Designed miniproteins, single chains, continued (3). Designs and how they scored, part 73

Each design is a single chain, and the fold is of that chain. pLDDT is the mean over its residues in the fold that is shown.

## One batch from the design tools (miniprotein)

Design m10536
Fold by ESMFold2-Fast:
Structure m10536 (fold): chain A 74 residues (1-74)
Amino acid sequence: SALEKVREAAISGNGALATKYFGELVERFRAGELTDEEAQELVKYGIEGMTSKNPVGAGLGGSVALGGLDLLRG
């Protein structure tokens, strides 16, 4: 749900809102408060971000994907 809101906002061109929601989820991920399912969704969104034409989005996506993989590893 929350990750879906980020994706929808990004697709609709509302980058500011997408960044806000995504930042909140990344903060929770770094605090170790996300479930395995939520971490897996962050990895998927990070990988999708790496295929973005936006260099900033690609960089953030790569960082999130690596962090999500580390969390899933346990």
Scores: mean pLDDT 64

Design m10537
Fold by ESMFold2-Fast:
Structure m10537 (fold): chain A 82 residues (1-82)
Amino acid sequence: SEEKLKELLREVGFSEEIVNNEEVLKEVKKLYEALGGDEELFKKALEHIKDASENNLDGIISALRHMTENIEEAIPFLKSLE
């Protein structure tokens, strides 16, 4: 559900402005589906994107899109994270 995805974004430490952004939610839904609904892997993806994007909105959207477009490479990478 959308509310569950918003809560996961909040748990990772994204701001309410980012959590309620329509483009962020659109890309987050795509990433969650591309990860097969794996909540733990999804949280790792969000943590990585947050750290890499410095809370920049355009950077977050770009990072979400890039990860979804390169999902076959992203999954082994995320699984390698502790």
Scores: mean pLDDT 84

Design m10538
Fold by ESMFold2-Fast:
Structure m10538 (fold): chain A 88 residues (1-88)
Amino acid sequence: MEGGKKVVETLKELLSKIFEDLFEDFKKILETGEFQAAKEKAEELAKTIPDDADVIIKTIKDAVEGKIPGIYLYAALVKFLELYPDAK
């Protein structure tokens, strides 16, 4: 539980300070189905991300910095929500 709480706090700080617009975009994709293909691709890619909070955070940072395709930002957020569903 402590590990999950620390990851939730780290991700909330990262999203609230740097990625507010990206977070709202991601929520819209999940809730509206307008980007069904992008959602399905993100869910598929999420399965390739290890169940490791540090790897998830690194994937988000790498995607934001342009080191990997931006779809991995959404994939990492899908993976995070699967591991920490109480973070909604």
Scores: mean pLDDT 65

Design m10539
Fold by ESMFold2-Fast:
Structure m10539 (fold): chain A 56 residues (1-56)
Amino acid sequence: QQDQRDGMLQRMRQYSSTNDRNSQRSYGDSLLNQAQLTQSSGTTNQLRNQIDQLLS
């Protein structure tokens, strides 16, 4: 699961290089929603923080 999440965060970094913050936010929201569905509170909080850092 952790390795899979790392791969998704790498894709968000690719969106950052295209300067498309709206796509990054939408993708981030999708990742957070999916993490919530897996009932992984720690993973959800970690993803939220990492997404916020990437969008900042």
Scores: mean pLDDT 64

Design m10540
Fold by ESMFold2-Fast:
Structure m10540 (fold): chain A 75 residues (1-75)
Amino acid sequence: MSEEERQFVRRAIENGLKLYEAGEKELAIGVIALVRGIASAVGWTEAAEILDRALQYLEAGDIKGLKEILEELEK
């Protein structure tokens, strides 16, 4: 995964987490799903896979798992 793809995914997850923590779970899920679709459409396969994982964590309410993805992307 390129540096640009990593930063794109990180920003998407940060925004989704912020919305979820504000009580906007459905909006957070919708935003991550939309961004995942964009990543897939432009051929960023690794980014799309990470966003699929983030979407699964959001749907399950597993915010710790989502934060762990974010920590990996910050390195």
Scores: mean pLDDT 83

Design m10541
Fold by ESMFold2-Fast:
Structure m10541 (fold): chain A 99 residues (1-99)
Amino acid sequence: QPFAPLSPEDVAAMLQALDEAKKRIEEAAKEGRVSPETAQEALRLIDRARENVAKGTVIDASVALLTLVVGRVTSPDPEVAKILGEAAARVSAALNRAL
C-alpha cells in the first residue's frame, strides 16, 4: 500500500535513525576520519532521506530507504557506508512494522 500513512511512532523512529546517522558523520568529519567532501555528500543524502520520511507515507519512506542504500553502495569511505547502511536497516525495520 504505497500511499498508506505511517504511524507517528514509525516516522519518529526513522527520523531518530537519520538524526543519529547525521551526528555520527559530522563527528567523523570533525575528527578527520572522513573527508569533508565525502561527509558533505553523505549529509546531503541523509537530509534528503529525512525530508522524504517527514512526508509520512510508505512510498516516501521507501524513497528515503533507496537513497540511503545508494549512498551506502556508492560511498568511497567504509565508515560512511557502514553508517548509511545502519540507518537504512533501521528505516527498513520501521517500514516492515508499518506494512
Scores: mean pLDDT 87

Design m10542
Fold by ESMFold2-Fast:
Structure m10542 (fold): chain A 70 residues (1-70)
Amino acid sequence: SLREEFEEVLAKAREAIEKVRETGKESDWKQLEELIARGAELASTAGDSQMIRRVAELAREAKRVKEEVK
């Protein structure tokens, strides 16, 4: 289902954030950005404001991590 795919993508995005903290590699950042974009697509398709908010929170966390590791 859409919700199962969304939860899977969010779990992968959280793992990708941890990987970026460890490696700082541009390829790992690209993978994280793709996962966040996919999460946003699923949330928009569902029209669920809570799902949209959760993706926005992950995007803000990713931005903070980028500022910390540069």
Scores: mean pLDDT 84

Design m10543
Fold by ESMFold2-Fast:
Structure m10543 (fold): chain A 80 residues (1-80)
Amino acid sequence: MLLSDEELSERLRELKKESGLSNRELGQLLGLPQATVSRLINGEATPSEAERRLLTVLLTGEPISDEELAALKAEVRAER
């Protein structure tokens, strides 16, 4: 099940607070541009379907193979 825009924003804010990482470092960890991470945290952007799916997997700790994760990251890149 995919996270909503509000759940995604809240989960990213909690991860940032708990980790002490900057938006840039979170972007590197999540495979997203820093500007995208900043906008998602602030609720200023609607994630694409691929971005939402990738972030749901990463933020919920859902078990996923390296191949599936790489495919999701490639889909996010292709949507640009």
Scores: mean pLDDT 76

Design m10544
Fold by ESMFold2-Fast:
Structure m10544 (fold): chain A 84 residues (1-84)
Amino acid sequence: WEEILKENEENTSEEERKRMDEAIERVKKEVEKNPKLTDKQVEDLAMEAFNKTKENVTLGVATALRAIGIAIDAEIEYEKKLKE
């Protein structure tokens, strides 16, 4: 599994990496504006991230999962700040 991940990273073009970074940055900006995204908004952001990177399916799936993770982490951090 680690070898498969390394091989995928080595085969990822500079353009594909930029698309991934742009998709992730887009998600970060959205959670910065509203950390309490709805499930639908998280799904839409994940699908947008996947569609931007889908030329490399493995990268597309990884980018979508990272987008979901960022949204969940932002909500958790927001909830922590609300604790008395």
Scores: mean pLDDT 72

Design m10545
Fold by ESMFold2-Fast:
Structure m10545 (fold): chain A 86 residues (1-86)
Amino acid sequence: MVEEMRKLAELAKTGSKEEIEPHVGLLVLALGHEDPETVRAAGEALAHIAQRYPELLEPYRAQLEWLATHHPNPLTREAAARALAA
C-alpha cells in the first residue's frame, strides 16, 4: 500500500489528467487507512491533484469534507482538509 501511494503521489505531480483520474478513488479511500505513512502519501497526492486538476476531486468532495470534520484520526482530518484547501 505505501509503495503504491508513493507512486501515485509522483504521478499526481507529473502525470496527465487521464493517467491520474482512475486512481483518485483509491487515494480518497487511503486517507482512512490505519498506516500513518499511507495516509500522508495519499494526502500529498490529493493535494497535488487539487492544485493541478481540481475537477477530479469534485465527485469526492462530500467524502473529503466528512473526513476533514468527522474522522477520528487527526492525520486523516489534516490530509482531507489540505486537499480541500488547494
Scores: mean pLDDT 82

Design m10546
Fold by ESMFold2-Fast:
Structure m10546 (fold): chain A 110 residues (1-110)
Amino acid sequence: SALAQARAYYDQGMALYDAGRYDDAIAYYDQAIRLASGIDDLLTAQAYHNRGVAYYHQGQYDRAIAYYQQAIDLAKDIDPDLTRRAYLGLGAAYRRQGQYDQAAAYFAKA
């Protein structure tokens, strides 16, 4: 099924991320999002969150922020833990950009 394939891409993305292969991890998260979007909001949110984390580790904070926001939008009524972790990611990314007031606000939401 499309969802089984999306989960396999997500799991492979996680393995690549753990290996420090962030570009490869992002590509697999993109495939997971493509197959899960509109079918499994939680899997899609998990893939957006982990895509954001990978961009954060590459220093691409604007991209990380966009994907953390997408994860929150999908997960806010479904998964409080994922939502909290995405708010922590937003706070960390804004802090890295020197946007300390925004960082403090997002850390307070976590």
Scores: mean pLDDT 92

Design m10547
Fold by ESMFold2-Fast:
Structure m10547 (fold): chain A 86 residues (1-86)
Amino acid sequence: SKELEETIKRLEELAKTLPEKLKEKVFKLVKWVEENGWSSRDLIIFGAGLTSIAVHGRMNGEITDEQFDELMELTGRISDIALKKA
């Protein structure tokens, strides 16, 4: 999906602005879902993993509110894409 490709590009660019440990976690999740073939089920798990990174990053003061909001927007887009495939 073109929409998925653009969403992942936005996520990777956002990840580059995050602290190194959170950046690494995001890229590991992208690699995991890519290796699993971007299935609807795996996209849901991927979105949950990104939500966890966003929530913990915000709670720990490791990311800005703007970074948190953009991560949550991107997780929403990923969930919408997953639901359209189901």
Scores: mean pLDDT 86

Design m10548
Fold by ESMFold2-Fast:
Structure m10548 (fold): chain A 90 residues (1-90)
Amino acid sequence: MHVPSEEETEELLERLREEARRAAEEIRKESESLEEAAEKVEEAARLLREYYKELAEKSKDEKAKEAYLRAGEVAEEVLLEEAERLRKEA
């Protein structure tokens, strides 16, 4: 029975933001163009949002559901910001 504190949740969200930015940079390095990289990052954003929504739906605890939905929103937002940056540089 571990309910994350608000501080623990913010630390996890900051880690998630860092990992999302790292994932976008790796996709950029593996892509042949900035446009291709942007498309792949946008797809990753969609898949991560869907993944966290599924985790929330499977959770029996309301606080866990809220945390997963929040994590999905943060991951999607960061990845979409990185995708927009790539499109502007293309």
Scores: mean pLDDT 80

Design m10549
Fold by ESMFold2-Fast:
Structure m10549 (fold): chain A 74 residues (1-74)
Amino acid sequence: SLYADLDALATAVLSRLQELKAAGKPDEEIRAELTAFVDRGVDALAERHGLTPEQRAALRADWLAFVDALVEGL
């Protein structure tokens, strides 16, 4: 389901964040890496679930806001 895939993406993003933090990456590099990771994940989800361009853009915006919140919390 879309919700299960969204949950899996959230888990993957948090796991990637922990890897980058453990590697001692600076906040700007973490932001760039998580942004790229999320962009790829959103594109894969949109293709799998047949999302419209508008739905894809909205989903991307939500996930970019999530990345911003995670980086601000560093």
Scores: mean pLDDT 86

Design m10550
Fold by ESMFold2-Fast:
Structure m10550 (fold): chain A 81 residues (1-81)
Amino acid sequence: SMKPAVLTTSNGQTYKGKVVEQTETSVVIQLDEPADLKVGDSVQLTIDGKTYYGQVTEVDKEKNIVTVSLLSPEALAAARA
């Protein structure tokens, strides 16, 4: 399903987009506009009122698609507490 997402970088920049694909370990986001994101960037995702933490593993600048690898279940639980 195409849920709205907000991606926040470690330097505080925010980008809006939609979830293309989500699993327990990764999220693929179609961004609404071009973003200055790089592989290795630490990011925070807000999807459906839930907060996730992860790292950018893939960037398609032509299509404005980014893939984020989510932190382990233990790290995700700690980040949400």
Scores: mean pLDDT 80

Design m10551
Fold by ESMFold2-Fast:
Structure m10551 (fold): chain A 63 residues (1-63)
Amino acid sequence: SAADLERALANLQRDYGFSPAELAELVALLRAGDFEGAVALLQSHGLSLATARAIVHDLARLL
């Protein structure tokens, strides 16, 4: 749901310091089906590959 997605994005902002613009880019990549790009974006902000993949998998289920 939209509310579940908003909560997940708020958690990313709180826990990892993502900006609203970066979160919008992440959502755009996920909606386009660019999961590799979404993982790479998360890794560029210091997340491990395993953590980035887990987050992308969870977010994709909310779209």
Scores: mean pLDDT 87

Design m10552
Fold by ESMFold2-Fast:
Structure m10552 (fold): chain A 72 residues (1-72)
Amino acid sequence: ITREDLAEAARRALETLGEPELGERVAEAILNEDVEELEALFREAKERHPEHAEALERALEDAKEALRRIRE
């Protein structure tokens, strides 16, 4: 999986939650490999959608792991 594929998947996931603007910001953070921004954006998503907090936390950890593998 490429960094661009990961960014597109993340954008779609946030868009599905009704957060298209947040999805674009998450995609940009992934493309820039900005893990700190990615963590901040997912924290914001969990605050807005507490019913999805567990799924969002898992998605964040998966994205961080995928980025680590892409960076190697």
Scores: mean pLDDT 82

Design m10553
Fold by ESMFold2-Fast:
Structure m10553 (fold): chain A 79 residues (1-79)
Amino acid sequence: SEAEKIAQEIRELIRNNDVEGAKKVAEKHKDLIKKAVQELLETSDDPVLKRLAQLALRYIDENPILAANLFYTLLKLKE
């Protein structure tokens, strides 16, 4: 999905120590990430996935990089 590709891009920017680039991508796409996280929260019965999704939604406006990293973790746990 588009949200998954964006989460991967943010992850790679952080890995390359491009924190400013990661912040710009996360801010630009925070609504897309929020929608994807809300969908995971609605469709998952896993209490760990639900807790991480709730944390991502809590921090999406204050720390969109943290929210994107939590979403990336959710995608890996879902696999």
Scores: mean pLDDT 82

Design m10554
Fold by ESMFold2-Fast:
Formats: structure tokens, C-alpha cells, sequence
Structure m10554 (fold): chain A 100 residues (1-100)
């Protein structure tokens, strides 16, 4: 189902962000990653596609904030990894919409 496809993508994104959070040393980036992880956890527990989409959108906002902070601090590797996670989620989201 499109819901299960997106929940799987959210689980994969959460796992990758947790690894990045553990490697991060800047408290501002850590805060943004923590919020993104929290929203992804809520997306995984969502009972409707609309609720899932709401929490994925909130997670994406926090990931974008972390990405911009990583770029400003010169952490190009962290910025690239966050972008890759976001691009993968976006691709799965488009595939899920085509299934509906």
C-alpha cells in the first residue's frame, strides 16, 4: 500500500538520521536532527495517509534546517548525507502518490 511504502521509507530515513545525530557535534544541528527523528517516528505510527504526509512534511522542514546549518558550518559531508536522505524520501513519496 502507499501508506506502508512511505512508512518503510520513514523507518530507513529515521535510522540514517539517528546515525548522523550520533556523529554530529554541533548542538543546533543535533536539535534539528532530533526533531526530524521525532516527526519520522510520528509518521511511522500514523493511521492515515494525511497524518503521515503531515509528519513527513514536518520532518522535511527540520532536515532542511539541519542541511542549511551544516552548509553554513562547512560540514559538506553531513549536508550531502542529509540531502540524500531527503531526496530518497521525496522519490518514494512520488512513487506512493502514483499508487493512489
Amino acid sequence: SPLELLKEAAREAKERLEELRERSTDPRIQERLDKAIEYLERAIEAETFEELEKYLDKAEDQMLAAYLLAQRLGDEELAAEIREIGERMGKVYREALEMK
Scores: mean pLDDT 88

Design m10555
Fold by ESMFold2-Fast:
Structure m10555 (fold): chain A 97 residues (1-97)
Amino acid sequence: IKEIEKEILEAFKAGDYDEIGDKLAELVEEMKKLGLPPPLPIEELLNKKPSSLLGSKNVIDQIVAGLALMTGVDYTLPLKEVLPKKMVEAIEKGLAV
């Protein structure tokens, strides 16, 4: 899990949004193997404010919130309004499995 989180962070720094989506999908599969709860449904997740997701027990919810914090955007608005369009599309693709 920590290795995949590191790979997501490196992809974010590189601006490789497709890689972020792929690594989020990989993290979901690893969480299933460990019997951990699934992330929020994509529609619900993207309508949450970053601050509300930092308190989530789900690692993926926390990672998405952390990425939003690193963009320096308005944390009082829903993720779908504050994240770059390409990043939103990558998250939707990665979590739609």
Scores: mean pLDDT 71

Design m10556
Fold by ESMFold2-Fast:
Structure m10556 (fold): chain A 61 residues (1-61)
Amino acid sequence: ASLEEIEALQNEAVRALARGDIAAASAYLAKLAEASGGPPVSGTDEASLSQAGRQAGAAAR
């Protein structure tokens, strides 16, 4: 992934933590690890990634 994608995922993880959404934060951190070519971590399931996307949308309201 590009550096901008990594920065975006990092910012989303920080925002999720700030609002207390640990599940979303974990999912964003997992995506960051995968984007950086790191080893797989817990919470990388498709369901977790899909839920993280929905949580990002919910945070905007």
Scores: mean pLDDT 66

Design m10557
Fold by ESMFold2-Fast:
Structure m10557 (fold): chain A 72 residues (1-72)
Amino acid sequence: MEKPIKVDVEKAAETIVKETKGKVSKEQAKKIVDLYVKGASLREIAKATGLSVGTVGKAVKAALEAGLIEPL
């Protein structure tokens, strides 16, 4: 799938892991980024990753504030 806006998933995942102090794994962080850019809700992402909605929200906020993902 080609998109005009490219997100650096690797960089975003590393930032999420660092900002959540290891509560989110790199694999979970990549899944959060991928699902968020596809328009998934925080609850859907939490169910898919096995994380709490609060943890997913914190991870998404960290990536957005760092400018590593685009708001929908």
Scores: mean pLDDT 74

Design m10558
Fold by ESMFold2-Fast:
Structure m10558 (fold): chain A 79 residues (1-79)
Amino acid sequence: SSDLPLEERAEKALADAEKVAKEYVEKGVVTEEQAEELIEVYREYVRLYMETRDFAAAQAAVAPRAEEIEERIKELQEK
């Protein structure tokens, strides 16, 4: 059964995201600090989704910060 409480699904999704972020740091794709910033944004997204139960609203709220972090990562990789 896939009928886990929303809170448990959110915790699992966050844990899975943290594992992927750690792998990217180990492979040198991102720095540990960049991975932590991305996980913080994802955690905020999950929190907002849990609070509002509106995927689009939660995504829209965190998109500017996520885009800023991704742009900084790209600029550092190109310079």
Scores: mean pLDDT 73

Design m10559
Fold by ESMFold2-Fast:
Structure m10559 (fold): chain A 71 residues (1-71)
Amino acid sequence: NEEEKRKKELERRIVVLYSAKGLYLAAIDFLEKILPSADPERQAQLKKEIEQLKENIEELEKEIEELEKQL
């Protein structure tokens, strides 16, 4: 069943992307928790890292949306 195989491949790819998103969200949560205790120079570095992770999440969300449209 070609349709079933196609659906399973899409679902597996979507799961992988959601897992990646979860890891980025966990990383942001961790960095945000340590941010208040850091010095100003370190806070600036951490904020840049958090913004980069947020951008990565936005890209993943767009990929997920595109794959979900194919289901």
Scores: mean pLDDT 87

Design m10560
Fold by ESMFold2-Fast:
Structure m10560 (fold): chain A 84 residues (1-84)
Amino acid sequence: LEELVRAHAEAAAAYWAAQARANPEMARAIADKLMERLPEIAAESPAAARLAGEVVRAMYEALGEHERAEEARRRGEELAREAA
């Protein structure tokens, strides 16, 4: 299950990173929205919060915002731990 979730996260991250390169403004808006909703996502599912954090990380990295990418990764992991 965890391996399957990780594979899905990697696929989703790759897809959204490609979208971010094609339309940076749209990708930034989506990534910002997901970051705002991470606590709500974590309350429903810790695994979903990790997945969302990884997707947002990949999008910010594709946009060249490496500091925000690292923040998204850490926030997703932190919220997943708190909710578990």
Scores: mean pLDDT 77

Design m10561
Fold by ESMFold2-Fast:
Structure m10561 (fold): chain A 80 residues (1-80)
Amino acid sequence: MASELEVTNAMFRWLAELSELWLIAKTSKDPELRERAEKAFEEGKKRYREMLKLPDDEFVKELEREIEEVRKLIAEIKAA
């Protein structure tokens, strides 16, 4: 059962990952990396809006999954 603290922590972690994508999209010198990051940022915002409709337990679970996927994508972009 997700506590208010667990919900808040998941939200802060998500915002940190979105901020990394946004920074890459705005500052990367490689236009292909910028495009990948920008697309991921926009899709992430869209998914986050859908997740906000979920009960707290499901919201935390889905958001943790999205955080892991975004972290993997950021690692791939940074390795390129």
Scores: mean pLDDT 81

Design m10562
Fold by ESMFold2-Fast:
Structure m10562 (fold): chain A 67 residues (1-67)
Amino acid sequence: MVEQLLAEIDQLAAELDTLSREELERLLEQVDGALAKLPDMDASEEQKAALRAKLEALRARIEAALA
């Protein structure tokens, strides 16, 4: 599950330039929701740290795209 999520985040990051402003805003809400739920995930501390890093990087790129 975690490995699949990491791959999905990488794919979304690659596709950011193809998304509309409305799609980017919805994705930002989803990323914020994922970050909020991350402490409650059934995963190792290492896996949670990797997910957090990728989600934070994706969030920053979405914010830059919306600027």
Scores: mean pLDDT 80

Design m10563
Fold by ESMFold2-Fast:
Structure m10563 (fold): chain A 86 residues (1-86)
Amino acid sequence: KAAEYLRKAAEAAAKGDAFTALLYAGQAVEEARKDAEEGKISEETLKEVEKLVERGYQALRAGDYAAAKEYLERAAELVEKALEES
């Protein structure tokens, strides 16, 4: 679910919809925290996801929608990889 929300956030960012991107990114972080609490991803992976989402947020605020999309997609890939390796 976290990766799915990050993918939706990246799609919204690509369209210049900063509000929807932030909403989905926030839901993704909540789901990633639950995955970390359940031991499905490490705390280190959670911190990297949160860092990438923060970078995405900063890019959205700067109007750099391409960079925001890339950070959110990288966060999604990190979650997907961590869940496959758990």
Scores: mean pLDDT 83

Design m10564
Fold by ESMFold2-Fast:
Structure m10564 (fold): chain A 91 residues (1-91)
Amino acid sequence: MVTLSPEEQARVDAFEASERGKELAAEVDALLARAKEAAAAGDLEAARAALERATELAARGLEELGLPALAEAVREHGARLTDALLAAAKA
């Protein structure tokens, strides 16, 4: 698992407090909410698209902070969630 140093954590905290970080967090949250609503409605294509978009935005934000290992972990986690969503819909 990726563990942040105190310096990396301070960088994340500063970004979250920034206008850019707040805008990015709001966009990711909106996409995750859309993915949840689409999945509940049975619209798996919309759910997948929203989840993939949220994952990519979060990963790019982390790359901009100089945290590429954490960005990669977020992409891997997002891919697994997408696969689990599609598998659950078929079961």
Scores: mean pLDDT 75

Design m10565
Fold by ESMFold2-Fast:
Structure m10565 (fold): chain A 78 residues (1-78)
Amino acid sequence: MEAKKLEEEARKKREEMEEAARRSREQSEELLKQPEKEYIGLMLKISADSELWIGERITKKLLEKAKKIEEEEKKKKE
């Protein structure tokens, strides 16, 4: 049960981060169209890219942990 929960959490987090990155990307593009806010748009884009990178690393670790838990649960059942 724990393994499935971690897999679902990792999948949801990945989807949420992809959606958040898409929204931040769109917001950055709108700000970049305004010369006075161009700097803010660039900073938001860098921030969004960094969050995605961190999220991918966390998601991979969660998926690896879930896989190990599943393997251990199978061993304990038998």
Scores: mean pLDDT 70

Design m10566
Fold by ESMFold2-Fast:
Structure m10566 (fold): chain A 86 residues (1-86)
Amino acid sequence: SALDRYRELAERVKQKAEELGIPEAVKLAEQGINADTPGLAASYITQAAGALAEKLDPEEGTKFVKEVIKELNRLDAEEQARAAAA
């Protein structure tokens, strides 16, 4: 389901946040994993990615955050297209 794909992205963000020791990003990613709608999951993933971006090394962090935002935008576009078709 669409929600499962958002939860998988949130889990990836949580793992990275745990590796980097950024508790705020871990908390936000966990909220994304526990979200019951795609929109709520997307909101928490966006917030978690923002928290990561503030703490990440400019050399290493840019690629990961960019990939997360790219995948989030793709999932959001797919969900919006489904909502518009309904």
Scores: mean pLDDT 81

Design m10567
Fold by ESMFold2-Fast:
Structure m10567 (fold): chain A 68 residues (1-68)
Amino acid sequence: SLQQQIQQLEDEIAALSAELDALYAQFQKAIADGAPQSEIDALFAQIVATGDRLLATQDQLDALRAQA
């Protein structure tokens, strides 16, 4: 059902938002601790990828809500 699809996307957005917050915290800590540049770069790549997925999922939710 449309309501189940909306709920699934809302749950995915919540999970991606939490993941993004955790990655930002790890990224800030890595910089503060003087972690290797390769580790900092890897965390930044994960932030970008997770952020892109969050935006795509939000767009999917908006499209489904427009069908209601």
Scores: mean pLDDT 89

Design m10568
Fold by ESMFold2-Fast:
Structure m10568 (fold): chain A 83 residues (1-83)
Amino acid sequence: MLSRDEIVDRVRRALEEAADEDGTISKEQALEIVRRTLRELGDLSDEQIDEIIERLEERIEGEELTVTRVVNLLRKTLEELGL
C-alpha cells in the first residue's frame, strides 16, 4: 500500500503537469485531477475519495489556487481521515 507521502507526491506531480507556468490551477481542474489520480492509484475506496473531494471543495475558497495550496489541503484532509 502507498504511504500518505507517496499519495501526496503522486497528486502533486499530476497537478504540476496541468497547472499554468506560475503553478496556478483552477479549483474545478484541481478537484478533477485529485479525484482521477486517487482512483488511478487504487489504494482508496470510492467512498474515501468522495469524502476527500467534498472536504477539499469546502476548504478551497475562490476559483483558483496554487498547486502547493492544493497539496497542503490534501495532506491535512488525509491526516484528519486517518489515511
Scores: mean pLDDT 84

Design m10569
Fold by ESMFold2-Fast:
Structure m10569 (fold): chain A 88 residues (1-88)
Amino acid sequence: KMAEIEALRQRGIEKAREIAKKFPEVADEIYKAGVEIASMGAAAGASPVMLDDFRDKAEEAVKKLKGEAGKAMRELAEEILAGVRAIQ
């Protein structure tokens, strides 16, 4: 249970690193947003009541990113949300 939650967080962080490599101009912003989304997703996996907070924080984190970078980060947030639902 906790191992699955930590694995979800680590996979999210690794995916954020991959996305950051594709958009070097905003790599730091992508990585910071990805770590935040992955960490909040892990928290929601541990506590279902945090699922709405996760959605709100994920939306806030990606709003500053535009175009393809913003799209990639929304896809990451959706992937993490699916992982949270699979653990629950």
Scores: mean pLDDT 77

Design m10570
Fold by ESMFold2-Fast:
Structure m10570 (fold): chain A 77 residues (1-77)
Amino acid sequence: MTPEQRVFEVMRAIATDPELRALAEEALRAYREGREEEARKLITEIFSKVLGEEPTEEEQRKLLEEIERFAERLRRG
């Protein structure tokens, strides 16, 4: 599975699971507040819950970008 496919699968889980969505929103909030270590832990937890594996640095960055886009869509809707 490519990094892009793994990030997509995690985002699909976030979109359908309220618990994962709450963790994703908390990760984005932590990242925006400069709490990068906490954001990294939350992203790793989400990824591990969905795929059973830890994210690479590239996957972690891509997932944060996709969570931010998802949050923007929810804010506009």
Scores: mean pLDDT 80

